# Designed miniproteins, single chains, continued (5): the designs that were tried, part 105

Each design is a single chain, and the fold is of that chain. pLDDT is the mean over its residues in the fold that is shown.

## One batch from the design tools (miniprotein)

Design m19629
Fold by ESMFold2-Fast:
Structure m19629 (fold): chain A 83 residues (1-83)
Amino acid sequence: ARAAELAALQARAEELLRETGEFIENEYVPNPSVENAKKLVKMLEELLATLDRLEALGVHLPELRRQVEGALKQTKEHLKKLE
């Protein structure tokens, strides 16, 4: 059912957003290592993929998408400087 799929994807996006925020505050900001930057990239890419799936179902979150894309770009640029 479309409603169940939308609810599941919205719940997943909320969970990923929460986990990503907690990771940034508790692990990445205190220790912006190569390992933590790579983990953050993976989390942001998974969140972006979930937003892509929501968009395919007609749910557009342009402000959140912009924030996630910006954070991903910044983290990848930071990772290049660390490597």
Scores: mean pLDDT 85

Design m19630
Fold by ESMFold2-Fast:
Structure m19630 (fold): chain A 68 residues (1-68)
Amino acid sequence: SVEANLAAMLDQLGLPQAERDALLARLRRAQARAAELEKTDPLKAAQYYTAEVLRLIGEALDLALARK
């Protein structure tokens, strides 16, 4: 699952638990928003979800780099 893959990536990056919890909470909110959007526009829901997942990955990488 996307959540499991993101959680594994965050663990590998060595992010603190608070940062991991915050990013995973944002993913869950994005999933809920995408599910609502899918009811009226499945394409926009997919585009929104994809963009949000990529944004979360980018922020996780930025946080990992900032710790160095």
Scores: mean pLDDT 84

Design m19631
Fold by ESMFold2-Fast:
Structure m19631 (fold): chain A 100 residues (1-100)
Amino acid sequence: MIPEEVLEEMKNDPNISEKDIENFIKFIEFYEKMTGKKLSKEEIRNMYKALLAARKAIKAGKSKEEAMKEVEPYLNKIKDPLLRGGARIWIEGLIDDELA
């Protein structure tokens, strides 16, 4: 479940769409349900920052490789390797869809 403070920050972010928020919530809920683990505020915040970095890079006309370089610092702050890997795949898919 997403902390209300992070959710409100995402809602007020002009770079983040309602669909991005829905997909973000579904990803967090899926991970927590499948693993039985509750994510920390820090892990959720770093995932949001990774998504925001990807969106800003896309808006700036950056390539997938350049966008992922902007994303990697936030992914690397995610301690759980399964969460980090899942988030990377999700962000890469988002970039691929937007640049297609």
Scores: mean pLDDT 85

Design m19632
Fold by ESMFold2-Fast:
Structure m19632 (fold): chain A 93 residues (1-93)
Amino acid sequence: DLLEKLEKAKEAIEKGDLEEAKKLIIEVLKKRGISEEEFNEMLKTLQEKEGLSEEVALLLIIGTEEGRLGVNGTEEEKEFRLKVFKKEVEKKK
């Protein structure tokens, strides 16, 4: 179910429907206890700190979630997961 929603989000990005992609990603993240506010902060960080486009940032978030659901990640996805985890830990301090 969650993997199917992530696949639909990728299809929405390919069609240029970033609004639909964001809705699907938020739904997946909410099922895992991540708020829409936390998603928006993550997306903003990828765009402002890493210089990514919105499309690339959304794809990276999708790839990270696919990896957490048991899909083998690339080296870039592993580095991104480490950055996200480190930032989540820092936010709780």
Scores: mean pLDDT 71

Design m19633
Fold by ESMFold2-Fast:
Structure m19633 (fold): chain A 67 residues (1-67)
Amino acid sequence: SLLEELEKRRERGRELTVEMLIGMFEDMGKLDLAEEARRAAKEKDEKKITEIQDLVDEEIIAFLKEL
């Protein structure tokens, strides 16, 4: 059904996004945030995942300012 297809696509998008976030945080040395992202993914906490996504820009900007 269409609903099942949309749910699968949404889940795939979230998985890829979380994997990218974990990688970026690890590369920036933000191991605490990387671990938090892993836990949010495991628990499928949508609110937490969204909060972590919003933090990406802030952390990247902060990292770049230190260069």
Scores: mean pLDDT 67

Design m19634
Fold by ESMFold2-Fast:
Structure m19634 (fold): chain A 66 residues (1-66)
Amino acid sequence: HHMEELEKKRREERLKRADEIYSKLVDEINRFGKLPLEEREKRMPEIDSFIKKANEEAQRLAEEDA
């Protein structure tokens, strides 16, 4: 339990960092949201790929804790 408390704090820090990375990526995704729904649907797969890559990068950064 004691160790868990400390880990909780570390987890929060990592989450905050991941949130920052997400914020930047969300900004780009938001640009796509400005596009007409029709075009958005067509480009959804492309955006999905981008999100996946971003998610992987965020995870990697959390692991490395750089």
Scores: mean pLDDT 70

Design m19635
Fold by ESMFold2-Fast:
Structure m19635 (fold): chain A 63 residues (1-63)
Amino acid sequence: SLEERKQEIIEELRKLKKESTNPEIKRRLDRLLAQLESTPITEEVLELAELQLELIKELMKKE
């Protein structure tokens, strides 16, 4: 379901936030978390969230 997929993204974001020491990365993770918690969930919202999550993961690899 869309709600289950949302919860999976939120769990991953929380995990990455604990692992990151970069304040810019943490800010991006916090912003995405806030958007997911305050935005009505649609397929498009989840697709964009997953793309943003992958971009953040790529930035973390360059730390």
Scores: mean pLDDT 82

Design m19636
Fold by ESMFold2-Fast:
Structure m19636 (fold): chain A 100 residues (1-100)
Amino acid sequence: DSYVAAAREYIETAREAIRKALEAADQGDLEKAIDYAKAAANATLAAIRLMERASPADQARLSPELLEVADGLLEAGKRIPESREVLEKTAEEAREAVAK
C-alpha cells in the first residue's frame, strides 16, 4: 500500500511535468521544455519501480493512469525533439510495466 501511494504521487508528478513541458514547448521555451520533460521521465521511472513492488490488484488499478502518462510522454517527444529518445524509451517502459 505504501508503494501504491508513492507510485500514484509520482504518476501525478509526471502528469504535471508533461503538461508544463508541452506548455513550455508551445511558448518556444526550449530550456524549460527539456527540464520538464526530464522531470516527467524521472517521475515515470520512479512510479514504475514502485509499482513493481505493489500488489497485482494495485498494479491493475494504476495501469490506466500509467498508460495515460505513456501517451503524454510520446506526445511531448513529438513536440520536444531534444528529449524524444528519453521520452519514447520511458513511455515504452511504462507500457511494458502495464503489459507485464
Scores: mean pLDDT 87

Design m19637
Fold by ESMFold2-Fast:
Structure m19637 (fold): chain A 90 residues (1-90)
Amino acid sequence: MGEEEARRATELAEEALRKALEAIRLADAGDAEGAKEKAKEAEELLRKAEEALKAAEEAGASRELLLEAGIAVGVAAVALGVAKTLATKV
């Protein structure tokens, strides 16, 4: 049922957020290459989280689980946006 997919989306989004925050820390420390690498990892994880969230919606996961996963994906997406901006700063 969609509940497993929703939980997977949340877990992947939380991991994407962790990688995005690490990318931000590396960028702040002046490690542009390290920041780009972690941002790419976060982007791949976020893509998988979005796919899992879509699968959860299609499988009929509860509104509560979809909201939780959607919030986690949204937070990770914002953090990744910041990380990518900082990593590509000239």
Scores: mean pLDDT 85

Design m19638
Fold by ESMFold2-Fast:
Order: structure tokens, then sequence, then C-alpha cells
Structure m19638 (fold): chain A 100 residues (1-100)
């Protein structure tokens, strides 16, 4: 589910460090996908890297959510977490079909 731009802008203004960490994870996902598309890594290697990024995202987001006292910010972070995890899971599933 897409997040409305206004909610992201408010989040950016209040919590730049959280946004930067999420951007880093997205950049790493993009890099893995790009390397796979360019033939630089195998589907098996791409799956391994995405599983590691998924675990890292779960751990980082769980910590950030636990430290967040604002219910609105917590809800936004949980939504972002779900969206990213779903995206990673779908990419892993597609790659598993190609690894066979």
Amino acid sequence: APLPGASLDEFFAVDREVVEKLKEIFDEIREVFQKYRDGEISPEEAIKRLEELRKKLEEEMEKLIAETKDPRKRAIMEQIRRMILDTIDRIIEALRKEAE
C-alpha cells in the first residue's frame, strides 16, 4: 500500500535518521536487483543478500518502533516496514522460481 506524500514529508522533518536508514536499505535492495539484472550475481546469491537485508530491516524497524512514543509515527513506521518486507518477499519468491 502506498504512503501519502504529506505523511512522508512530516516524517522526514521530524526523524531524518530513520529516513536515512530506510533509504540505505532501499538502496541496497536496488543494488542487489540491479546486479542480478546485469548478470553480475546468480539468483541464489541475490536471494541470500535479500534474506540478509530482510532480517536487518526487521531488527532495525523493531528497535525504531519500540523507541517511538508517538502513535502516529509508530503507525507510519509499521506501514513502511510491512511494505518493504512484502516487496522483499515477492522478489525472493520470483528469484526462487528462477534458481530451480
Scores: mean pLDDT 73

Design m19639
Fold by ESMFold2-Fast:
Structure m19639 (fold): chain A 94 residues (1-94)
Amino acid sequence: MSPQQRVDQQIMVDSSDMIVDMMRQDVDDFEQDPRVSQQQIDQMRSLLSQGIGLSNQIRQMYRDDSPVSDIRRGYNRMMDVWDQFIRIRRQIRN
């Protein structure tokens, strides 16, 4: 693994943790917003749960020196979860 690849993997771990923290804060905030439906809250909670699982998996793979392809695959799944979360957030704010 190149030094650049190691830095990129650390960024993926840190970014995953940051995304989970942002999703958690947004869920807490939106539960107090009368514009947000119960269905939207349930969808955001489901995505947060998926994000927590993926973040833990990415961190574990990084600690275990798993192949870079496995860590990147986990990170790509995290980005998909985050994109779905942003879409719901955008619908609420518009």
Scores: mean pLDDT 85

Design m19640
Fold by ESMFold2-Fast:
Structure m19640 (fold): chain A 91 residues (1-91)
Amino acid sequence: TDNRVNDLLKRAKQLNERAWDLLVEARSKGLGTEEGLDMAREAYKLAQEAVKAAEEAIKLDPSNDKAWGTLSSAQTVLDQAKLDVEEAERL
């Protein structure tokens, strides 16, 4: 595997893990709170960056199954972050 692809996948995984941790913390604080909303927004931003990194890895190596799996995981976290931000903004 190309070092550049590996670096992008590592970055995507780290961003995805941090985004998920922030969503868990945001829900623990309460999405209707200022702190919870701020955490959910930060998670959404990190999840977008994770998707972008995974997409860049796929662009460099479209045959890399690990890259497609990483994109799928990042997309799942992004979808959840979007829902949590939308809920927080309605409260």
Scores: mean pLDDT 88

Design m19641
Fold by ESMFold2-Fast:
Structure m19641 (fold): chain A 70 residues (1-70)
Amino acid sequence: SPYVERLLEAVKAGDKVAAKKAAGEIIRNAQDYSLEDIERAVEALREAGVFTDKEVEAMLSLGKAAIEKK
């Protein structure tokens, strides 16, 4: 998905602002994303080491909450 790709590219670039914006877009459009897509993005964020565990957990929590409402 384009927002997951943007999130991964922002992580590679070390751009936390762009990464948080992309994560927000995934949450807002959760109906177009599977839980698997969210988990895959979170795993890539952890591997990149650009974000803290708390930041990664917050992004995952928001994504899951948005999907569970739909």
Scores: mean pLDDT 67

Design m19642
Fold by ESMFold2-Fast:
Structure m19642 (fold): chain A 81 residues (1-81)
Amino acid sequence: SSMEEKLKKRLEEYEKDIETLKKREEDLSPQQKALLEEAERLLKKAKEAIENGDIETAKKYMQELGKVMAELLELISKQKA
């Protein structure tokens, strides 16, 4: 469905952002690392929900992933030396 396609595209965007952050994991604070781990967990759950055709569950995990990513990126942006 078009909704499944939109979720897959959004998921790919988050996966790319997470991979970029993982390349700099050594530079992250313990709090930022915990948020990154939570983002990875939510990404996995969203993927599994999409693979199972559970679009409503996928939307829920994607919404939570979006919140976690927003918090993580805000904390990183405030980390000017």
Scores: mean pLDDT 84

Design m19643
Fold by ESMFold2-Fast:
Structure m19643 (fold): chain A 67 residues (1-67)
Amino acid sequence: DKLSEEEIEELVEEFLQLYSPEEVENITLDDAKNFIKHWAEQNNLKLSEEEIEETAKKIVEKVLEKS
């Protein structure tokens, strides 16, 4: 199942709560991928590796834009 734009926005908000502004500037794609994997497990969602990577790229992009 593909994540909606609304779900991605929620993930960005949660991600920003976990990291300080200084840490956000150094966020890697792997950090975002690990966050998505953990979030998906907690919400009982099965995402493919490709969906995780694509979503992680979008989160990193949105996080950097909002920082």
Scores: mean pLDDT 74

Design m19644
Fold by ESMFold2-Fast:
Structure m19644 (fold): chain A 70 residues (1-70)
Amino acid sequence: NAKELVDKYIQEIEKAKSIDEINRIMEKARKDFLELSRKATTPEEQRELLDLYNKVRNKAFEKIRELKKK
């Protein structure tokens, strides 16, 4: 379930203590969402998956900005 995957990766990003940890999390997220995209049967499903992946990516960028403040 793509929404469960988003929740999982957002939680991992929030708990990450370094940019290197976020990069490793995003590598896993990219691969998981790519596999889901390959299995998507409609253009609507593909658009939803892209939107969900972008939520994870945007959360990673936010967390990286937070970490750079220290």
Scores: mean pLDDT 83

Design m19645
Fold by ESMFold2-Fast:
Structure m19645 (fold): chain A 135 residues (1-135)
Amino acid sequence: MFKIKDTASPQQLESVVNKILAALKLEGITNLDHALLVLEAAIAVIEFASVLLQINPTEISSKQLVSITKALLKNYTIKGIPPSKQVPLIVFIAQELLKHKINPKVLLKAIKAKFPSFTPTPQELAEAQKSLSKI
């Protein structure tokens, strides 16, 4: 697992957690175990990309994340998520982790705590859909 020195502030962490939760709910993920599998896949993509490209995780481009996610998912699908949605969702989560320098362990703990009670607003769903459509 990678480690980022400049971890996001509590407010930035909450904002990122809410965006990820909205994206998970938008794509029909209602089961916490499935949500955690998607998060673990995003973390694995970052780790694999960093090793494969021999660069720091924070230097991984959006195009590189998409390419590596597609390669890793070629013979593997996460049960309970439509295949066409897996790449955009995993890439989106990976981008949010890297952009905001979120520690993966801190994110996983926050998602576990908030996921069962989280209901996204129509605005949060629209913002998540717009973000996913750019991938």
Scores: mean pLDDT 76

Design m19646
Fold by ESMFold2-Fast:
Structure m19646 (fold): chain A 80 residues (1-80)
Amino acid sequence: SIEEMVREALRRLGLPLEYLPEAVEIAEKHGVTREDIEEVVDFLLSLGSSRPGLGGLERYVSPRALPLFRFLYERVVAAS
């Protein structure tokens, strides 16, 4: 399910599961697929400790996955 994929994404990114309900709502609202979630997580993990500006990263993300990407990235940056 999308919820299971988002839960795994949060774990892989080291983010609190408290974000799960909001992340799932964003994913479902925008028609985010399982493949989109995997691509977003892999992309965020590929950045390592790098925290470039959001505008420079958005071009690498599918338009439907952008709201979820923004949500996750802002929280990854805040945790850094």
Scores: mean pLDDT 85

Design m19647
Fold by ESMFold2-Fast:
Structure m19647 (fold): chain A 80 residues (1-80)
Amino acid sequence: MLSSSQQAEKLLEKYRKEVEEIISQIKDEKVREKLEQMAETAFENVRQYHEQGVLSVEEVEEALRGVIAYIKQQLEKEKE
């Protein structure tokens, strides 16, 4: 089986692709840039907290799902 660190990295990889797909739908270039920067910072923080033993693999997935939910929320606001 993969180590917890390898499992966390695979989750980061999977959810990063989902973030890229959602962000690609944003029409405002400045909003897109801000969300890309925010997502990258959030993903790096999640990785660091997992490495520090603060987040389990399950909590990493939960945190990443939260990032995706936020980005979807911002996409929906742009459509208003």
Scores: mean pLDDT 81

Design m19648
Fold by ESMFold2-Fast:
Structure m19648 (fold): chain A 90 residues (1-90)
Amino acid sequence: LEEEAYRRGAGRAATAIVDAVAAGLTTEGELRERAESALEELVREIERQYRDDPELARRLVEAARRGGEEAIDLVLGALLRAGLVRPLPP
């Protein structure tokens, strides 16, 4: 269950970044915001699905957030190194 939640988080974040790039967004901040928004939507879905077991819901949310954050770092890192995305301003 946690491994599945982790994979769902990673998938939602990665897909949100890919879709945003396809839509013409090229800044790290914008792509990160889209990915974080997609993760919060998944968090709400998990909380709704497991509402009768709040402790399990909390653990699955933590796994999904971990997967999503790792995917954000991996995908944005690759895009930044490739020069396809502009870094966050100071």
Scores: mean pLDDT 85

Design m19649
Fold by ESMFold2-Fast:
Structure m19649 (fold): chain A 79 residues (1-79)
Amino acid sequence: SPLEEARKNVVKGMQAAADGNYEEAIKYFEKAIESLKEAGTAPRALENVQKALEALKNGDIEEALRYGGIAFQELQKAL
């Protein structure tokens, strides 16, 4: 499902960011955003992935992981 794909991509994005692979992390969060837009049913998860992506683009890795974690929790509630 789009929500399951979003969850997988959020996890991959957070792992890539933690590993210092910021370009890969950006790609995974962008894929998660597209899946969340397709689903249309998890607006809080979408908001938090968008905040994680913005934090990554600004080099704020701690904030990116915090927002990614919140998005993961919201996705677990939606699944």
Scores: mean pLDDT 88

Design m19650
Fold by ESMFold2-Fast:
Structure m19650 (fold): chain A 92 residues (1-92)
Amino acid sequence: KEKLLEEFKNYVIKKFSDEEFKKMIDDLIERLKSSNVSEEEIEEMIKAFKKLIEEKYEELSIDELLKLAAESEFPEALALRLIIAYKKIKKE
């Protein structure tokens, strides 16, 4: 699972320029390393997040993303919440 988390960190660094969001992701990765979360759950979350970014969900409004997150389950719900956090930090 360490390799998956390192690949996720590298993906975020490549795709996002916001330092506060990068710090939030680093904090999340450290929590996941010390948690009982399975490698499979981490992989599912990363895949969902990458899919949403490729489909340009970060261009949706925070209100639209909140509605989608409320109607979704893991892993999509968590991935949507990460995008919401990014948009709140960036104020776009």
Scores: mean pLDDT 78

Design m19651
Fold by ESMFold2-Fast:
Structure m19651 (fold): chain A 142 residues (1-142)
Amino acid sequence: DLAEEAARATREVAERAGLSPERAEALADTARGLVETALDSLSDPAVRAAFEAGVRAGIEAGLPGVVAAELGLLAAAKELVKRYDNVGDYLKEMAELYDRLEAETDARRRAELIYDYNLKHSGPKERAFWEEVREVWERAHA
């Protein structure tokens, strides 16, 4: 179950960062929900496979499950851009970010690119969440 793998990866990073069990589980629940929502929304088998591969690659790289889910969405956007001639500029921007991530070999710098993108495109409700996820990631790897 990919959603449970993302939740487990989030718990492991949060525990290394010294978060309370309650806060670690809240972040894990968010990661699970993001993966489940994406899988329910993706109908094209190739796009779905790109999403799943991106999530697994993020988990294997030691990223929190929430960040791994974001990497999956970026991979799915790149697959959409490859397969369809008419996609919106938003999806093209996500595909460009994925190309930048593929060129980056340092896991910390890769995570920074994802955090910078999310903070740039986050409204007030999401900004505090992504700032917390970034702080947890940095603390776990300090």
Scores: mean pLDDT 80

Design m19652
Fold by ESMFold2-Fast:
Structure m19652 (fold): chain A 87 residues (1-87)
Amino acid sequence: EQRVENRKRMEKLLEKVKDEMEPEELRLLALALSLLEDVYPGELEEEELLKKAIELAQKIKEMMTVDGLSVEEAVEKVREELLEEKE
């Protein structure tokens, strides 16, 4: 039940911003939303979820462009940071 609702929330948020972002930014935003739902499943309000997802997507992009990390490496690094904050 909650997992289906979380997926619908992510889809709704992506629909809201898809016209304002490049396809690559949307892909990174989708990854960030998935990470936040994994770490904080259903715990964040829609506005806070979107705000955090945008911040994470920017971090992932920066790690890829500045540090030369792959998408997988950047995502794992961000996941570790989120898990440490939750603890």
Scores: mean pLDDT 75

Design m19653
Fold by ESMFold2-Fast:
Structure m19653 (fold): chain A 72 residues (1-72)
Amino acid sequence: HMEEEKKKGKEYIEKARELADRIAQLNPHLAAQFKAAIDSAEKLMEKDPKVGYATAKSIYLAAEAALARLEA
């Protein structure tokens, strides 16, 4: 339920922050954009855990795709 979604959303935020730190080694400007998006998702999760969770997961997947593209 909402508590579980908030917990999983926080896990995605933590993983996305780790990916953003890795992106920062290759593209600091892009990493800053991801960090800003993660901060927004964290705030959104306080008001709407379901939407916050979906947003955090989306950012995590986008960060994975960006890192893969930068490493190619």
Scores: mean pLDDT 83

Design m19654
Fold by ESMFold2-Fast:
Structure m19654 (fold): chain A 93 residues (1-93)
Amino acid sequence: MELEVSLSLTEGASGATIVTDTVVQKGEPATVTLSLGVVSDEPQEEYTVTKKLNAGETYTFSVRRLLKPGDQVKAVARSLDTGVEKTAVATVK
């Protein structure tokens, strides 16, 4: 089983960052929990969704965040069937 996770950061309007998380299920079909959060000491809004992914399926979602240079965004995909977890981190420049 192989999960691939990637993050893309795109500049949006009014200083906002558009964070795009892309998850690919390379292995067998699985139920996957996807989470996206900002790595910080203070609680921030996290996006979490549970999705059933078929073999070869790609799932993409985007969220708008107000981020500053040096902030880190962490995306985690975890298979509920196997416990396999993949993480991607992107730093705002």
Scores: mean pLDDT 75

Design m19655
Fold by ESMFold2-Fast:
Structure m19655 (fold): chain A 64 residues (1-64)
Amino acid sequence: SEAEQAALQAAGDRGTAAMKDLIARVEAKPPEERQRYAERGAEILGVPPSKSTEYLGLALEERE
């Protein structure tokens, strides 16, 4: 439906904006603070810190 399509588009737009903002903020931080972002991300996602660090690395690599 039109409403369903609009909702999916809005969710996608929010996700893209959030990812772009996160990458910019992480890139602006010194390495020690980037590690803290990985730890916080792991806590929020409920995954081990090692997995959060891996995902963050993949996200930064995807930008290139």
Scores: mean pLDDT 63

Design m19656
Fold by ESMFold2-Fast:
Structure m19656 (fold): chain A 77 residues (1-77)
Amino acid sequence: MSLVDEVVESIASGKFEGALEFARIVLSNRSGVSEETKERILETIREGAKRVEEAKTEEDKQKEVEELRKRLESILA
């Protein structure tokens, strides 16, 4: 499973700390990714998790999850 898929699934299921810890482990095993990029990815996950947690409707939650996916895919491409 990709980093993006695992993180998005964990956040959608309310496992915010699990998503962040998984990302830290995966990124620590990646060569060729700068420290700045790793910090940006972790910050993006943290911000996305907050937006999903604050969403009051399933529709808004789905939009925030999709936005997080797009942002992570953009950074990792």
Scores: mean pLDDT 80

Design m19657
Fold by ESMFold2-Fast:
Structure m19657 (fold): chain A 84 residues (1-84)
Amino acid sequence: SPSNVSKKEKEEKVYEKLKEELLKLAETEGGTEAFEELIKLLEEEKARGAGLSDESYEKLLEILEEAKKEAEKLGKKKGKVLKP
C-alpha cells in the first residue's frame, strides 16, 4: 500500500465536503461572484507562497473552477432548453 494514506484520506474528505458545500452555495444569488473572489485570493496567495503546498493550491483552484462552471450553468437560466 502507498505511504501517507492517512493524510491523503483527510485531504480527500475535506475536498469532497468543500465541493458539496460549493455546489449548494452555487444555488445562492451571487454564488458565482463569491467563487471568482475566492479564486483570485487563492491564486494571489499561491504566488506569494503563503503556506500551503503548490499541490493543495492547485487542487483548491480546480475545485473552485469546477464549482464556478457548474454555478454558471445552473444560475444562468438563460435558454433552459440547452440540455434536459
Scores: mean pLDDT 64

Design m19658
Fold by ESMFold2-Fast:
Structure m19658 (fold): chain A 77 residues (1-77)
Amino acid sequence: SPKEEALRHLQRALEVAESKGLPEIVEHLKRAIEALQKGDYLKAAEHLVEAYRLAVDSGVPEIVEHLREAAKALEKL
């Protein structure tokens, strides 16, 4: 499902952010995952956008790519 696809990409982005020691990105990704699990798609999108902005600023293309795929999945909801 689109929700499961989005969760998978958010979880992979979280794993990368944790491995690289990026606490602000980790916080937004955890909140995005929690919101998505609760069905709060707007709040999930808001935290995804903030994580994306921080990932671009931090120069971590792997996180940026996972967040793009998560956003595509959320658009299908």
Scores: mean pLDDT 89

Design m19659
Fold by ESMFold2-Fast:
Structure m19659 (fold): chain A 87 residues (1-87)
Amino acid sequence: SMEEEAEKRLEEIKELLKKDYKKGVEALIEFIRELAEKGRVNLALEVLDEVGKEAKKVLSKEEVDEMKKQVNPVTLEVIEESRKREE
């Protein structure tokens, strides 16, 4: 199922974030965009929240701030897609 696939990719992203945070951030952005395109906006926001919690635990403040600069525009794209569905 998509939920099972999302759980596996979430764990992969969390592992990447610990080993190579730049690759982890890229993998997160790609997955979030994929979920949004498939109409899984709530799941995309859940993944963003879970990865954000992990990042705060395992990355430095500077790495978290850099990640936010890359992820925030994507989060706004996902929110915009959600808003279009509410009309």
Scores: mean pLDDT 80

Design m19660
Fold by ESMFold2-Fast:
Structure m19660 (fold): chain A 68 residues (1-68)
Amino acid sequence: GEHENILTLIAKKLRRIGLEFEIELLEKQMKSSSGPERDALQKQIAALQQEIARLDAEIQALDAQLSQ
């Protein structure tokens, strides 16, 4: 029902905030890193950004359903 969709939407938005926080921590670590370590951190950040993009698509789909 609508209530369940709202709770799911909140959960997805909370996960997105968590991913943004993880990216911020990795970016701070990357500033003090070089060579292969920095490259590995950039790859991790890119993967988390792709996960955020997937969550954004799912959030948009749920928002559309709630708006009817």
Scores: mean pLDDT 84

Design m19661
Fold by ESMFold2-Fast:
Structure m19661 (fold): chain A 103 residues (1-103)
Amino acid sequence: SLAEAEAQLLELGRLLVEAEAALAAGKEDEAYALVERFVALAEEWLARFESEASPELVAAFRAALARVRQLLADKAPAEEVLAAAAEVMEVLVRLYQEILARA
C-alpha cells in the first residue's frame, strides 16, 4: 500500500540520519551497520513497489544500491559509503513521487 511505502521511506531516512550522527561521533562501525540495514530495507522496498514505477527509475535504483554494496564490500571510507547511500535515497524519493503520481 501507499501508506506502507511512505512508512518504509521514513524509516530509510531515519537510518541515514542515524548513520550520519554515528559517523560524526567517530563510530564508523555503527555507521557501516546502519548503512547495511538501510540497503536491506531499500531492497525490500524495491521488491514490493518496483512494479508501480518506470523501468528506468528501477534500473537507476538498482545501480545505486549495487554501488553502496560494492563500497561496503571494498571497506571504502564511511563518508563515501554514506554519500552513496544518500544517492539511493534521492532515487527512492523520485520512485515514491512516481508511485504517488500514478495512484
Scores: mean pLDDT 86

